Designed miniproteins, single chains. Designs and how they scored, part 51

Each design is a single chain, and the fold is of that chain. pLDDT is the mean over its residues in the fold that is shown.

## One batch from the design tools (miniprotein)

Design m1770
Fold by ESMFold2-Fast:
Parts: C-alpha cells; sequence; structure tokens
Structure m1770 (fold): chain A 96 residues (1-96)
C-alpha cells in the first residue's frame, strides 16, 4: 500500500542519516507556468561520494508535492515528497 511504502521510505532515510548520509533535494527549471518541466534531483552524499535520483515533473506536480509534505519534518517530510514524485523504496535501496 502507499502508506506502507511511505513508512519504508521514511525508515530507510532515517537509517541512512544515522549511517552518516547527507540527503537533500535540488530543483532546476523554475517557471510560473503549471505545466512547465522541472528537474528534481534527490542527492545522497557520504564520504565525498555523491549519488542521485532525477525526476522530471511539472511545476504544478512539484508544488503539490511540497504542499502534501507541509507540516512534517525530517525523514517523514522527505518520504512524503519522494512518494509524491514517484520515487520508490527500490530506487532508494539502489543508491544506498
Amino acid sequence: SMEEQRKRIEELLKKAEDEGYRIYLEVRGASAAPDAPVEVTLVIEKDGERREIKRTVTAAQLAAAFEASAGKTGPERIADFLLALGVTVEDLEKLL
């Protein structure tokens, strides 16, 4: 289910942070048009090594993902955001 997948992503992100990974998002292609393409990159860094997952979404989809994750913090917020962008547990496991 989506809730189980979200929880698994959150747990995986929390474990990664505990293991010293730095996790953050980069956004490229800012536009006011809701259908404009935006590149979102999940960056995972440890010991000077950088790994990435890239997703191309619309500006409207990005805004919806930020709104869906609002009011949450840390790994829970990132998990909700990634799930909204179609990132799976399997995608994250391949990077970690």
Scores: mean pLDDT 79

Design m1771
Fold by ESMFold2-Fast:
Structure m1771 (fold): chain A 70 residues (1-70)
Amino acid sequence: MPSDRERMEELRKRIEEVVAKVPDPAVRDRALDTMDFLEKLLEEGRITVAQAEAAANTLIAELEAVTAAL
């Protein structure tokens, strides 16, 4: 099983790959800020890795919808 750290690194990598396709820098910055916030909440023990993964997957879907609409 991947560690919590490995799961978060994989989520961040996927978000960075999707963000690279987004032409709007404000949308990119917001997405990266959201990922940083999720990592902070996880480090503080306020959320689980599964909750962070669910939030990150929602963000990825929203970013993909934005890029498809352009």
Scores: mean pLDDT 79

Design m1772
Fold by ESMFold2-Fast:
Structure m1772 (fold): chain A 129 residues (1-129)
Amino acid sequence: APRVLIVVVRSPSDPPEIQEILDRDTAEIEAAIRAAGGEVHARVEAESPEEAAALVAAHAPDVDAVVLVAGGGASRETFRAIAAAARAHGVPLIVYGAGTVHSPEELLRLGADAVVFSAEEVAAAVAAL
């Protein structure tokens, strides 16, 4: 079964409604991955590009994919840092693009291997590994 690291990029300054959406979307993604026969190795949270890259590097040897769940706290720098860390370890990056301000084309250019917009699409991308 493909083993997945879920990286949640969260800003503590985001309003409660955005925090609740991020929590709900992350839980739905975890459930969809497991229902598709994948394994969630870890769920980690990062507030900076440096923290996100370090968490990806620490877990990359144990996973087949990184899934990035990013809303209000995600900058271009954070996407690039995660993509660079995943690439350095030969692990594909799947970005959950719902709720981001970035286009799918921009996220692919920043280093995402796939951009998806539902929990079911995340699970399908993971199952295709």
Scores: mean pLDDT 84

Design m1773
Fold by ESMFold2-Fast:
Order: structure tokens, then sequence, then C-alpha cells
Structure m1773 (fold): chain A 68 residues (1-68)
């Protein structure tokens, strides 16, 4: 968790982007379920939980690409 309102707002914006990417990746993996796409979607959630929001967004984008 971040401290300070400005840092918190930036982190929240990144978390929102990561959450959106995660949701898109999850939805895409359900539509075109490959193990690789599902694995990237899982890594998105893991990275977001670890606070590595940039990595979470990157994995989410890859999951969407692999599912599409």
Amino acid sequence: SGAGEATKAGAAARAGAAETARREADNMSQLSPTEEAKEEALKTGEAAEAGDLDTAVRHGARASRLAS
C-alpha cells in the first residue's frame, strides 16, 4: 500500500488499469481458453497483488493477445 494522497491516486490509477487488463484477459481466456492465455491472466493477478502494477498490465495485455 502507498502512503500519501498523490502517490495513492497514482497507484489507484495503475491498479485500475491493471484490474481492467486482468478482467479483459480473464474474459478473453474464457472465450478462447488456452493454457498459455490463462497462465498470463493468472500472472496478471499475482503481479497486481504483489504491487507490481506495470508487470500486471503487461501480462494482462499478453493474455489478451494470446486469447485473441
Scores: mean pLDDT 66

Design m1774
Fold by ESMFold2-Fast:
Structure m1774 (fold): chain A 87 residues (1-87)
Amino acid sequence: MKEEFYKKKAQEAIDYLRRVADKAEELANKSKDPEIQEELRYLADRLRGAIEEVQKALKESPEKAYEVAEKARYFADGVEGKIESLK
């Protein structure tokens, strides 16, 4: 039961991180400012790296995957805030 909860929450986090990364990349491609493009692509790359870390942790420990996922969600929330500020 507890492991199923951690796996579900980790997968939900992966799905969320992927959506935020896709939004950052889309906005980078639409931006005319090279500095903003570079920053958004860097943030998208970091989110992709966080997804890989959650996936790796999920293969080793559902509980650790949940902890890694929660930290990654916090970072993704900051990136989403940055995206909204640039619209």
Scores: mean pLDDT 85

Design m1775
Fold by ESMFold2-Fast:
Structure m1775 (fold): chain A 75 residues (1-75)
Amino acid sequence: MRAVLSPEMQALLEALRNNAPQEEIEKKMEATFGIDMSKYTEEEKQELIEDLRELVKEQEELLKRKEEAERKRLE
């Protein structure tokens, strides 16, 4: 994965943070990952969305930690 977020990924992350309607999140997931959400049940869709929210939070925390480590090295 590249460190720079694509416009599609950024739109998905914004929708997740703003608790956008599930249908909007599903469309952004399809655009971002190229997956067919119609193949998933409502329960599976909710699980995928929840997993993405957790991954987004974890990735944001990791990026902040890497930035802090970089700043310390540049001290």
Scores: mean pLDDT 72

Design m1776
Fold by ESMFold2-Fast:
Structure m1776 (fold): chain A 55 residues (1-55)
Amino acid sequence: SRKDELVARAERLLDENRARRPSVREIADRLGVSPRTLQRLITERTGVSIAAFLR
C-alpha cells in the first residue's frame, strides 16, 4: 500500500544517512508529508513511536 511504501522510503533514508541521523522534520520533508503525519504513519504501520523508530 501507499502507507507501506512511505514507511519503506523512511527506512531507506535512515539507512542512507546512518552517519548523521536525520530529524523527524527532515524525513517528513523528503517524503512530502508533515511531521505529524509521519509520526502517525510510523505508529500505525510499525506499532512503535517515531522516537523508537529513529533509535
Scores: mean pLDDT 75

Design m1777
Fold by ESMFold2-Fast:
Structure m1777 (fold): chain A 62 residues (1-62)
Amino acid sequence: MEEFIEKLRELGVDEETIEEALKIANNDPEHAVSILLHKGLITLEEAEEILNKKIVVSPPAP
């Protein structure tokens, strides 16, 4: 959790915004990242770096 918060701060996300996202997500880092992505505060690539895993995205139109 501490590393998660530090990475978000390095990306320029306000500590208060991180805290609110975690509160809404019940301290679930995946859900918190989803909230931040939805708000446009982080990119998909940044979210993958923070979670250290690939995030499922809509496939490109064939």
Scores: mean pLDDT 73

Design m1778
Fold by ESMFold2-Fast:
Structure m1778 (fold): chain A 66 residues (1-66)
Amino acid sequence: MEEDRADAQAFLAALEARRPSIPEEKLPLLELLRAAAERVLAGRYLSEEENAARLAALEPAMRAAA
């Protein structure tokens, strides 16, 4: 739990550090990843079903960004 929160904090820090070098077209994907990490930090872990739904929702955006 605490280890997951530390990983989420490190991930958020890495995303913010990379933000200036990320193309504007990929910002929606970055914001989705950031929101997921912030949810973990808030102690609101997604169920396996919610994670699967989240990944399915990301696929159209990933295809559009590719």
Scores: mean pLDDT 66

Design m1779
Fold by ESMFold2-Fast:
Structure m1779 (fold): chain A 75 residues (1-75)
Amino acid sequence: DVEEILKEREELPEEKLKELAKKRLEENEKLFELLDKVAEGDLSVIPEAKELAKKLGYPEEIIESMIEAAVTQSK
């Protein structure tokens, strides 16, 4: 079916984009939660937050900046 072929072609990039978008929202939510815990003084979650962001391909400097801001708020 032409519809199936078009959907397959469309979803091969679009499905990955949707997965990336969902992942990004999930990671943002998770990062926000982890950063909130860091701001509360729970430093044990910093490695998890960094690993998560690196998995997404975020630049190291952006990751460090976010962690530093959260740590600064905890003081």
Scores: mean pLDDT 70

Design m1780
Fold by ESMFold2-Fast:
Structure m1780 (fold): chain A 107 residues (1-107)
Amino acid sequence: EPSEAQRVRLRVQQLLGMTALILTHLKQFPDADLEKVKKQVLELIDEAKELVVQAQQLGLISPSQAQQLLSQIETIKSNVEKATTNEQLIAETDKLIDLLDQLVNLL
C-alpha cells in the first residue's frame, strides 16, 4: 500500500514536469501546430484523471477531494477541446499545472 502511494506520487510529479515542458514549448513557439499540442495536453488531462481516481482508491485523498479535482479536470478538458488559439491553450495548461500542484500537496 505505501509503495502504491509512492508510485502515484512519483507519477503525478512526472506528469507535472511533462505539463510544464509543454507550457514552455507553447510560450516559446507560438506558431507550433496547435492541434498536435492540443492532443498532447488532452492525453495529460486523461492521465491526471486516472491518477486522481487511483489516489482516491488508495485512500490518499478523500472522495470529496477527488470529486472536486475531477470536476476541475472536466472543465479544463472542455476548454482545451474548444481552444482555437495558442493563448487559450496556454491558459488551460497553466490551470492543469495548478491542479497537479494541488494533487501533489494532498499526497
Scores: mean pLDDT 88

Design m1781
Fold by ESMFold2-Fast:
Structure m1781 (fold): chain A 122 residues (1-122)
Amino acid sequence: SELSQLLEEADKEFDEALKTKGIEAALEVLIEKVKELLDLAAKQGLDVLRVASQLIAWAIGRLVEAAKRLGVSREELERLLRRFIDEVVDYLIEEHGLSEEEAERLREGALAVAQSLLDRNY
């Protein structure tokens, strides 16, 4: 599917940015690609909230794995994860019409995933 192809390209672009420019640049690529995937999901008539939940969990996992590999501190990774979650959730409110209640539930779910992975990996 077009979503699967864009997700594969997002993964490749994230890894390339990580390798050549470091974790901050890789985070910027990840945010941009998640937004593009959400836009495509909406255009295809998919459940944006469901897709967002899945993409956010995937992205958090990729960011935690990358940070661990690079020796990024827990404190710095927590900062990067908060920035990722905030930028993606704000985008969903502004561009995809998510209610404040839906957005807050998504943020809570994202933070729970992040906390679980941080506790497992740090």
Scores: mean pLDDT 89

Design m1782
Fold by ESMFold2-Fast:
Structure m1782 (fold): chain A 86 residues (1-86)
Amino acid sequence: EAEKKLREAEKRLRETRRKAVETMYPLTELSEEERERLEEEMPEILRKAVELGKEQGTSVGRAEELLREIEEAEEAVRRYREVLEA
């Protein structure tokens, strides 16, 4: 039961990262390998964008929302993994 919930959380994390890439690069034609690389780097890209925007006093609402969704999904995966490893 807990293993099934972990797998569902991992799928949700993958979907959230993919959505973030599609939102940030909607007109960019990416190969499958380039898309997977961007999905892995997306949390760091979004964190840097939010930090720079705050320093410059610009609105970063879209980047903050995408980062929040990814962080929530990462936390869910981490939580279920800890329960299973205990």
Scores: mean pLDDT 76

Design m1783
Fold by ESMFold2-Fast:
Structure m1783 (fold): chain A 76 residues (1-76)
Amino acid sequence: SALAEAERARAERAARLAELLELAGQAGQPEQDAAVERLLAEGWQHLQGRAGVEALERLRREAEEARRRAEEAEAA
């Protein structure tokens, strides 16, 4: 059934997500680990393999910069 296939795909994504989070955690940066988990949750379907890890790091930096700029603009 389609539901069974979706559940299996979900389990596969969860396993890959766990691998990426473990890799990020091994970097020894708890703050980075939390940010990585958040970004993966938002864009996991577009992040795959090694290229996905690199894209995630890039997106994390861009998100941090965008947040800082937004805070500065609101403070003005």
Scores: mean pLDDT 55

Design m1784
Fold by ESMFold2-Fast:
Structure m1784 (fold): chain A 81 residues (1-81)
Amino acid sequence: SKVLSPSRELRDALIAVARAHGATDVVAWIVEDDDGSLTVHVVVAMDAPSAEQRAALRAELTAVVRRHYPDARVVVTVVEA
């Protein structure tokens, strides 16, 4: 497998969505497996995240990724800052 950086467009979209929900930081990377399948990882840091914020971030960030990579597996992790 290999690790790829998201496009600037995807990165900027993920940052905008995360910050709209009060995130302090966001990091994303793409893992391409040997069969060509993609997994997009998005890690969002926020102070005292609620269950509502976690659910909203998961849904919206997944939707953003799927606009760029419709068949990708999406892993959204919300960590406390």
Scores: mean pLDDT 86

Design m1785
Fold by ESMFold2-Fast:
Structure m1785 (fold): chain A 62 residues (1-62)
Amino acid sequence: LEEKIEQARRDKEISRELKERGEELIKSGKDVSTGMMMVMAGEVGEEVSERLAKEYEKKLKE
């Protein structure tokens, strides 16, 4: 269970980094399409990872 929480936290960090890199690609004008896709994927990844981490944390505290 703790391992699943840590994995969800790592997935959230990866998703955040993906979003940041996507935003940089958009801002620099380099491959805006790829940047937009990375931002969307990062946003979805962050949301899913946050939900999973919260669910596992609640289960651990129950």
Scores: mean pLDDT 79

Design m1786
Fold by ESMFold2-Fast:
Structure m1786 (fold): chain A 75 residues (1-75)
Amino acid sequence: SIADRLEERLIEAGFSERQARLAVQATMIAGLFSSDPEEIAKRTGELLAPYLSEEQVRTATRIVREVLTEHLEKS
């Protein structure tokens, strides 16, 4: 699933399990307002900003955009 792929990629990028789950939850919430990968990634970053460092937010938004774009391209 998208959620499993996001969690795996975030953990590989150095995120803790808790941080990865927060990013997945934020992505699911952002997806309620948009179907565009770039909009979802941006909104995910906004939701994560109070909980993660600025650098971690940038990394998370990049991974979210990549995973969503790849998922749409494949199916």
Scores: mean pLDDT 84

Design m1787
Fold by ESMFold2-Fast:
Structure m1787 (fold): chain A 93 residues (1-93)
Amino acid sequence: KLKELIEKGIQMIELAADIAERNGDTELAEQLRQKAETAKKHLDEGNYEEAARIAIDALREAAQWFREQGYTDFAKALEDIAKELEKALEEAR
């Protein structure tokens, strides 16, 4: 479950980066892609806790940006995944 949620989070971060780039925010897109890549590395190494933490941080950063741009529904979707990851991470403790 945690691994699947991390994979979903990474995919949503990548989608958020693509949308940010299309809206002209190339700096945010680069930051989100770097965080997605780092999370993938930790996931591949079996470090699910660190992968989840990086994904949560990136999802919340993206959610704040999209909410400020008026993409409220997408921002909520990103935040909901971050909350699911936090719950799964607590269950793994």
Scores: mean pLDDT 86

Design m1788
Fold by ESMFold2-Fast:
Structure m1788 (fold): chain A 83 residues (1-83)
Amino acid sequence: HPFYEEYKALLNQYLEEAQRMLAEQPPLAEVQAWAQEVQQAIQQQQQLGAYVYNLGGDHPKDQEINQLQQEVEQKIQEVLAKA
């Protein structure tokens, strides 16, 4: 299903954005707004995959997505801690 590739691309984009935020160290308000947007987008994608497309079983892509999602969540915490 194209959902997996699209969601993986989105998560990789957020990871790149997090790396940029860590390097540039923008104002706390900008970091908080970015973190909120990323968290909301992840939640929406999780709902879309699970409830609209009935995805989220023992598919190999589910493990890959879960790992990337954990990496993004970890980077969000790093960015917030440095702001």
Scores: mean pLDDT 77

Design m1789
Fold by ESMFold2-Fast:
Structure m1789 (fold): chain A 81 residues (1-81)
Amino acid sequence: MEEYRKLSDKERILRAIALLLRAIGLELDAELADLSEEKKKKVLELAKKAKEYAMRALKDPSDDKALEEAEKLLEEAEKLL
């Protein structure tokens, strides 16, 4: 968490891009995975929220909370796959 504050703006932008791509990949995995409709919906909802936070971090690299929330949401969604 706190470690994001030690990154340069360029490194934060690259991290935000990585989180955004991870969220997109997770949406694709949810559509292709043999999941119940309920689990699929939850994974897609979490991935969508993670994309919103990743986009916030991309627009404002100083927003450490956006990076932290995106990562947390992605980890929660990945546990459902």
Scores: mean pLDDT 80

Design m1790
Fold by ESMFold2-Fast:
Structure m1790 (fold): chain A 77 residues (1-77)
Amino acid sequence: SEEELIKFLEKVIDRALLTRGVEETPSLEQRKKYLEELNKIIEEKGYSDRIKELVQAALDVGAPISDIEEIKKKLKE
């Protein structure tokens, strides 16, 4: 459900903020490519603007690639 996806995204954002500088973060180029890919999935699935905002926030705070890949999997469900 969108509620479960929102909760997952909020946890990813919180973790990224707390572990900033400890975990390896993706480059700006990698984040841009992931954002384009994730936004395409969001549009194809018809998710709300809230999901778009949280995905953007997760990438902006530097969520690690492993968390971004998990976001992608959950968006494709």
Scores: mean pLDDT 82

Design m1791
Fold by ESMFold2-Fast:
Structure m1791 (fold): chain A 102 residues (1-102)
Amino acid sequence: MKEKITEELIKGLKEGMPADEIAERVKNIALEEGRPFDGEMAADIARSAYELLKQGKATLDEVIERVKRRIENIDKTRAWLDAVIAERGLTPEQRARLRARL
């Protein structure tokens, strides 16, 4: 799965595909592998990569290396996002307990 997503994303960037088209393709690959949430994250990686390239903030090679690192770390990124959402979505009771410790 990760290899297929990485290959499709790099191909799309090299061919100058629109960000939305690359995003749709990687989401479809992840959906077929039973991992739609990983597909959503891969789509965000694709859009971010495309914008960096379009704005001239990074070279194609730099963007490709960033994509490879981000895809390899998808599980860690999801865990981090879940933690951030949990921290921001704390119940009033959980927030009160956390505040009492600060």
Scores: mean pLDDT 72

Design m1792
Fold by ESMFold2-Fast:
Structure m1792 (fold): chain A 64 residues (1-64)
Amino acid sequence: MELLEEIAKEMQEELAKAADPSRYRTISVSAFLEAAKRAGLTSDEEIRTAANVLRAAGIILVPD
């Protein structure tokens, strides 16, 4: 699933900016939406499903 690869890249970029990346597995809503857009997801249903997959993996989505 191409979406997971794009989200992994965005998450790695966000972690590089964090002062203590070991404390949190976080990604901003904007970064997540950019990854979803690059993966070709445009429907609310697809985006919601992707968000649920990230949350199930222990990744926290934070509002910008």
Scores: mean pLDDT 63

Design m1793
Fold by ESMFold2-Fast:
Structure m1793 (fold): chain A 100 residues (1-100)
Amino acid sequence: SAEEEIKKIVEGVIKGLETVLPYLPEEEAKKVRELIEKLREALENNDFEKAIEILKEIAKFARELAAKYREQGDRGGASLMAVLEHEIREAIEKIEELLK
């Protein structure tokens, strides 16, 4: 079903976020953990519009972190956050297509 496919896409994003957590400073890691919790709540409630809102917030956070890491000369951190933003935006597009 579309619902099952959406849940799989969001779970894939959550796994990706969990793999980057060890590379984040503690304040940024804490914010990502809070956003993961909100995503899991949205999935439990089948609130896919809310899941999209949270994913957009995470993508914005990743973009802002990428800019910060570029300013600091952290090319690896900037690249990691840019890849994360792209993957989340692709997930959003797939979910929006499934909700049509």
Scores: mean pLDDT 88

Design m1794
Fold by ESMFold2-Fast:
Structure m1794 (fold): chain A 85 residues (1-85)
Amino acid sequence: LLEKIRALFEEIERLVREHLPPEIAAYALELLKKAREAVEAKKLEEAAEHLRELAILIREHAPPEVAARILELIEEIAKLLEEMG
C-alpha cells in the first residue's frame, strides 16, 4: 500500500511540475509535501485534508485534461488511505 501511495504522489508531482504555472506549482508541491509527511506520520486524516486543498487548487488553476488526471490520482490515494484507516 505505501509503495503504491508513494508512486501516486510521484506522478502528481511530475504532472504539477510539467503543466502548472511556476507559482501555482510551488504551492501545489507544498500541499503535496504536507500530505506525504502526514502519511509518513500515520496522520491519515491530515493527509486527506491536504489532498482536498490540493484538489481545490488543481480544479481552479490546471488545464482541464491535466486537472482530470491529477484529481483521479488524488481520489485513488484517498481510497487507499481509507483502506489503511
Scores: mean pLDDT 83

Design m1795
Fold by ESMFold2-Fast:
Structure m1795 (fold): chain A 66 residues (1-66)
Amino acid sequence: GMELDAATKAGMEVGGNGYTATGTRIALKLMKEGYSLEEAGELAGKQTGVSSSTVILGAERALKLL
């Protein structure tokens, strides 16, 4: 949906690859489940192999696109 499209776009703009896009989508899902931005970024980073700081930047950018 529109939220996943925004997350994919933001992740690609920040990391230039599908791993960052996937991490950004996972982080936004975790935030909806009640995790903080920092916790969501750490968990999504571990799942995708992307640094937590890069995932956090992707998630922040995606939130601005929503």
Scores: mean pLDDT 77

Design m1796
Fold by ESMFold2-Fast:
Structure m1796 (fold): chain A 61 residues (1-61)
Amino acid sequence: SAEEIRARLTPVMEKFGLPEKYVDKAVELATAHPDWSGEDIASNLGIVDEAHRQAFAEALS
């Protein structure tokens, strides 16, 4: 659910000082594409830092 995705990503966002827009976009993409993996979603967020992207992918898995 959107709430579950936000709950998983918010700690990662806060840890790395990332803006909420990445969590918002992840929720949007996960809702529009329920067949996408966490890695697929994270790769489409526009996160430049590989470690940040990987942390989002893991939180979405």
Scores: mean pLDDT 82

Design m1797
Fold by ESMFold2-Fast:
Formats: C-alpha cells, sequence, structure tokens
Structure m1797 (fold): chain A 78 residues (1-78)
C-alpha cells in the first residue's frame, strides 16, 4: 500500500516535469525502492518512445541498460 502511494506520487511529479525527491520513497525498504524505480523508469521510457522522442533502436538500448541495472541492484540486495 505505501509502495503504491509512493509510486502514484512519483508519477504525478514526473508528469509535471518535476524531480522526484528521495523522501517519496523513505517509507519503503531498499528492495521495494528498486522495484518502484524500475517500474517508473520503464513507464517513462515507454512514454518517450510512444511520443516519438526515442527511435526504436534507442528505446531498445535504453531498456536493455535499465534491465541490466535492475538485475544488478536486485542481486546486490539479495
Amino acid sequence: QLAEEAKQKALELAAKGQNVPASVFDDLSDEQKVEVIYDLSKQQLQALYAKGVLSPAEYQALLARLDASYAAQKAKLA
């Protein structure tokens, strides 16, 4: 529930073009923060691609890097 509230608040700030402060995630564990940040980052990349800001090649490359970063962070917390 707290993770969903933090995610919603972060999405609202991102939609307004504002920086998402780390304090939005203060009530989450480090593992929950990694999951929420990964989900938000994927949504942002998908939105940029849908708007034509990213080429298909750029979108694929950035998504692959995001997936690798997520896997590394999750492994570090395990």
Scores: mean pLDDT 71

Design m1798
Fold by ESMFold2-Fast:
Structure m1798 (fold): chain A 79 residues (1-79)
Amino acid sequence: SMAAAAVEALRAVAPEALELINQGKLQEAYALVLEALRSVPGVSEELAEEAARKAVGLLLQGKEEEALAEVGRLVAEAA
């Protein structure tokens, strides 16, 4: 499903995004997550931007599993 593909895209980049966040590189972390979500067929620019903002916010709090769940929920609801 599109939601499963979006979750896997975030999961693939989450370690690098967390490394960037730990270095204070929040814009680079956001750009990385945004590009990963934009690469998923069927995900619109607006949906990718909303999902990336929420995911980075949760990753910043150390809530990786919640970030994956929220991206999956947003993409599933948009489909």
Scores: mean pLDDT 87

Design m1799
Fold by ESMFold2-Fast:
Structure m1799 (fold): chain A 61 residues (1-61)
Amino acid sequence: SVEKLKAFLEGKEELTDEEVEEASRRIRQAGDLPLEKLIPKEQLGEAVRILDKSLEEIFPE
């Protein structure tokens, strides 16, 4: 969810493996990135910054 991803990026909460996989998938789709693999948990925040998108655009719900 957007709330958990925001909390994770702020260093306030941990993500489960399933949440990391979902977040990576949504970020890949939002960025139209030619990535074949999921984005690692440690790079989720950096990926969002590189795409220059709001979390609301990546997670529209």
Scores: mean pLDDT 68

Design m1800
Fold by ESMFold2-Fast:
Structure m1800 (fold): chain A 98 residues (1-98)
Amino acid sequence: MQGLSEEGLKALAEMATLAAEGDPESGAKVVVEMARHAALNPKARETGVAGIEEALRTLYEVDKEVALKAGEEAIRALASDPEAQERMERARRELEAE
């Protein structure tokens, strides 16, 4: 299955942030979807991972348990890219440390 373009992942990042503020569970679903699309498109992966980090920070301020679970699923979705997976794991640990 083909992943989204950089433009598509930017749109999803905006949607994830808005959803996280209104409905944390919906925000979490968008974050996981972004991770799956970033895994499928290496050219958009940097943009996707950056958007996921921002959305997870917003989500953590609203509901930390939902944010941490979304982060775990995003890390699993990025298993094909060890560097992206490590970056997401680091972001999740930073959130847990606060």
Scores: mean pLDDT 76

Design m1801
Fold by ESMFold2-Fast:
Structure m1801 (fold): chain A 80 residues (1-80)
Amino acid sequence: SMAEIRRKMLEAAVRAARLAGEVEDPEKRKKLTQLTQQISLMIFNARTEEDLKKVLALMKQAAEIDPRLKPVVEELEAAL
C-alpha cells in the first residue's frame, strides 16, 4: 500500500540522517545532509505515487554517496 511505502521511506530517511552524521568526508556529509533534508520535506508533502517516485530519485542520489543506503533504496524501487 502507499501508506506502507511512505512508512518505509520515513524510516529510511531517519536512517539516512543518522548515517550522514557518520560520514568522515565533510563534502559528502554536507551533500547527504542536504539530500536527507530534501527527502524529509518531500515525504511530508507527498500525496501521489509520482511524488513518492521523486522522493526515490533523491534517495538514489543519497545511496550513490553512501552505499549503505542502497539495499533500502532497491527495496523501495521494487515496491513502486
Scores: mean pLDDT 84

Design m1802
Fold by ESMFold2-Fast:
Structure m1802 (fold): chain A 81 residues (1-81)
Amino acid sequence: DANKILQQLGQQAAAANQQQKDQLRALYQQTHDPIIGLQVQRMDLLDQMKAAMDANDIARYQELQLQINEIRQQIKELEAS
């Protein structure tokens, strides 16, 4: 049914996100590239932000959103150099 399909899609998205994080961590371990390191941190913060939303922790969600925005800015600055 629809609920089972949504659950499966959620699991597939979570698995894809985890695979991307694992690939980025492996690349960071090989290169020590600060942009890759920041991308790994951003992915971890996005997972935490989802958990905060699921827990209805609005204050935590807002704090994490600010941290993600700071990381995005740092990545853009490094890519521009």
Scores: mean pLDDT 78

Design m1803
Fold by ESMFold2-Fast:
Structure m1803 (fold): chain A 57 residues (1-57)
Amino acid sequence: DELAKLEEELKRKEELEKEIDEGVRAIIQGVSSTLSKKGHSEEVPAFEKELLEKLEK
């Protein structure tokens, strides 16, 4: 059934996109954590927002 095949492909695509998104978010959080530890805590929220916004484009 083609419909079942399309549903499977959509599910796999969603899983891959989620995994990629989570991976990149983890990297961004790691960088933000490092910046915070170095005394740049005031810049962290803006930095995270800019990076996350770029991921959506």
Scores: mean pLDDT 72

Design m1804
Fold by ESMFold2-Fast:
Structure m1804 (fold): chain A 87 residues (1-87)
Amino acid sequence: TEALLAEAERLLAEAERLLAEIRAETDPQKVRQLALELGRVLRRVFQLTSRVLRLSTDPAARARAQELLARAVELAKELHRLMQEYE
């Protein structure tokens, strides 16, 4: 459980870095590639947090997983908003 949460936190930090890179990028093709990478990272965060919520009975671990999931959802919304600008 702790290993899954640590991996999810690491990937969430990576997702935030990728989103910052997307915001700084001016090449639409590079933006698309970064968006695909961010999408893959966020899917992994969703998988890990969902697994913790399914397997753990520890309230602290569940609360942490829910917090990470909420942050990943906000990043996914921001990614969707940014990608609408590049269609």
Scores: mean pLDDT 84

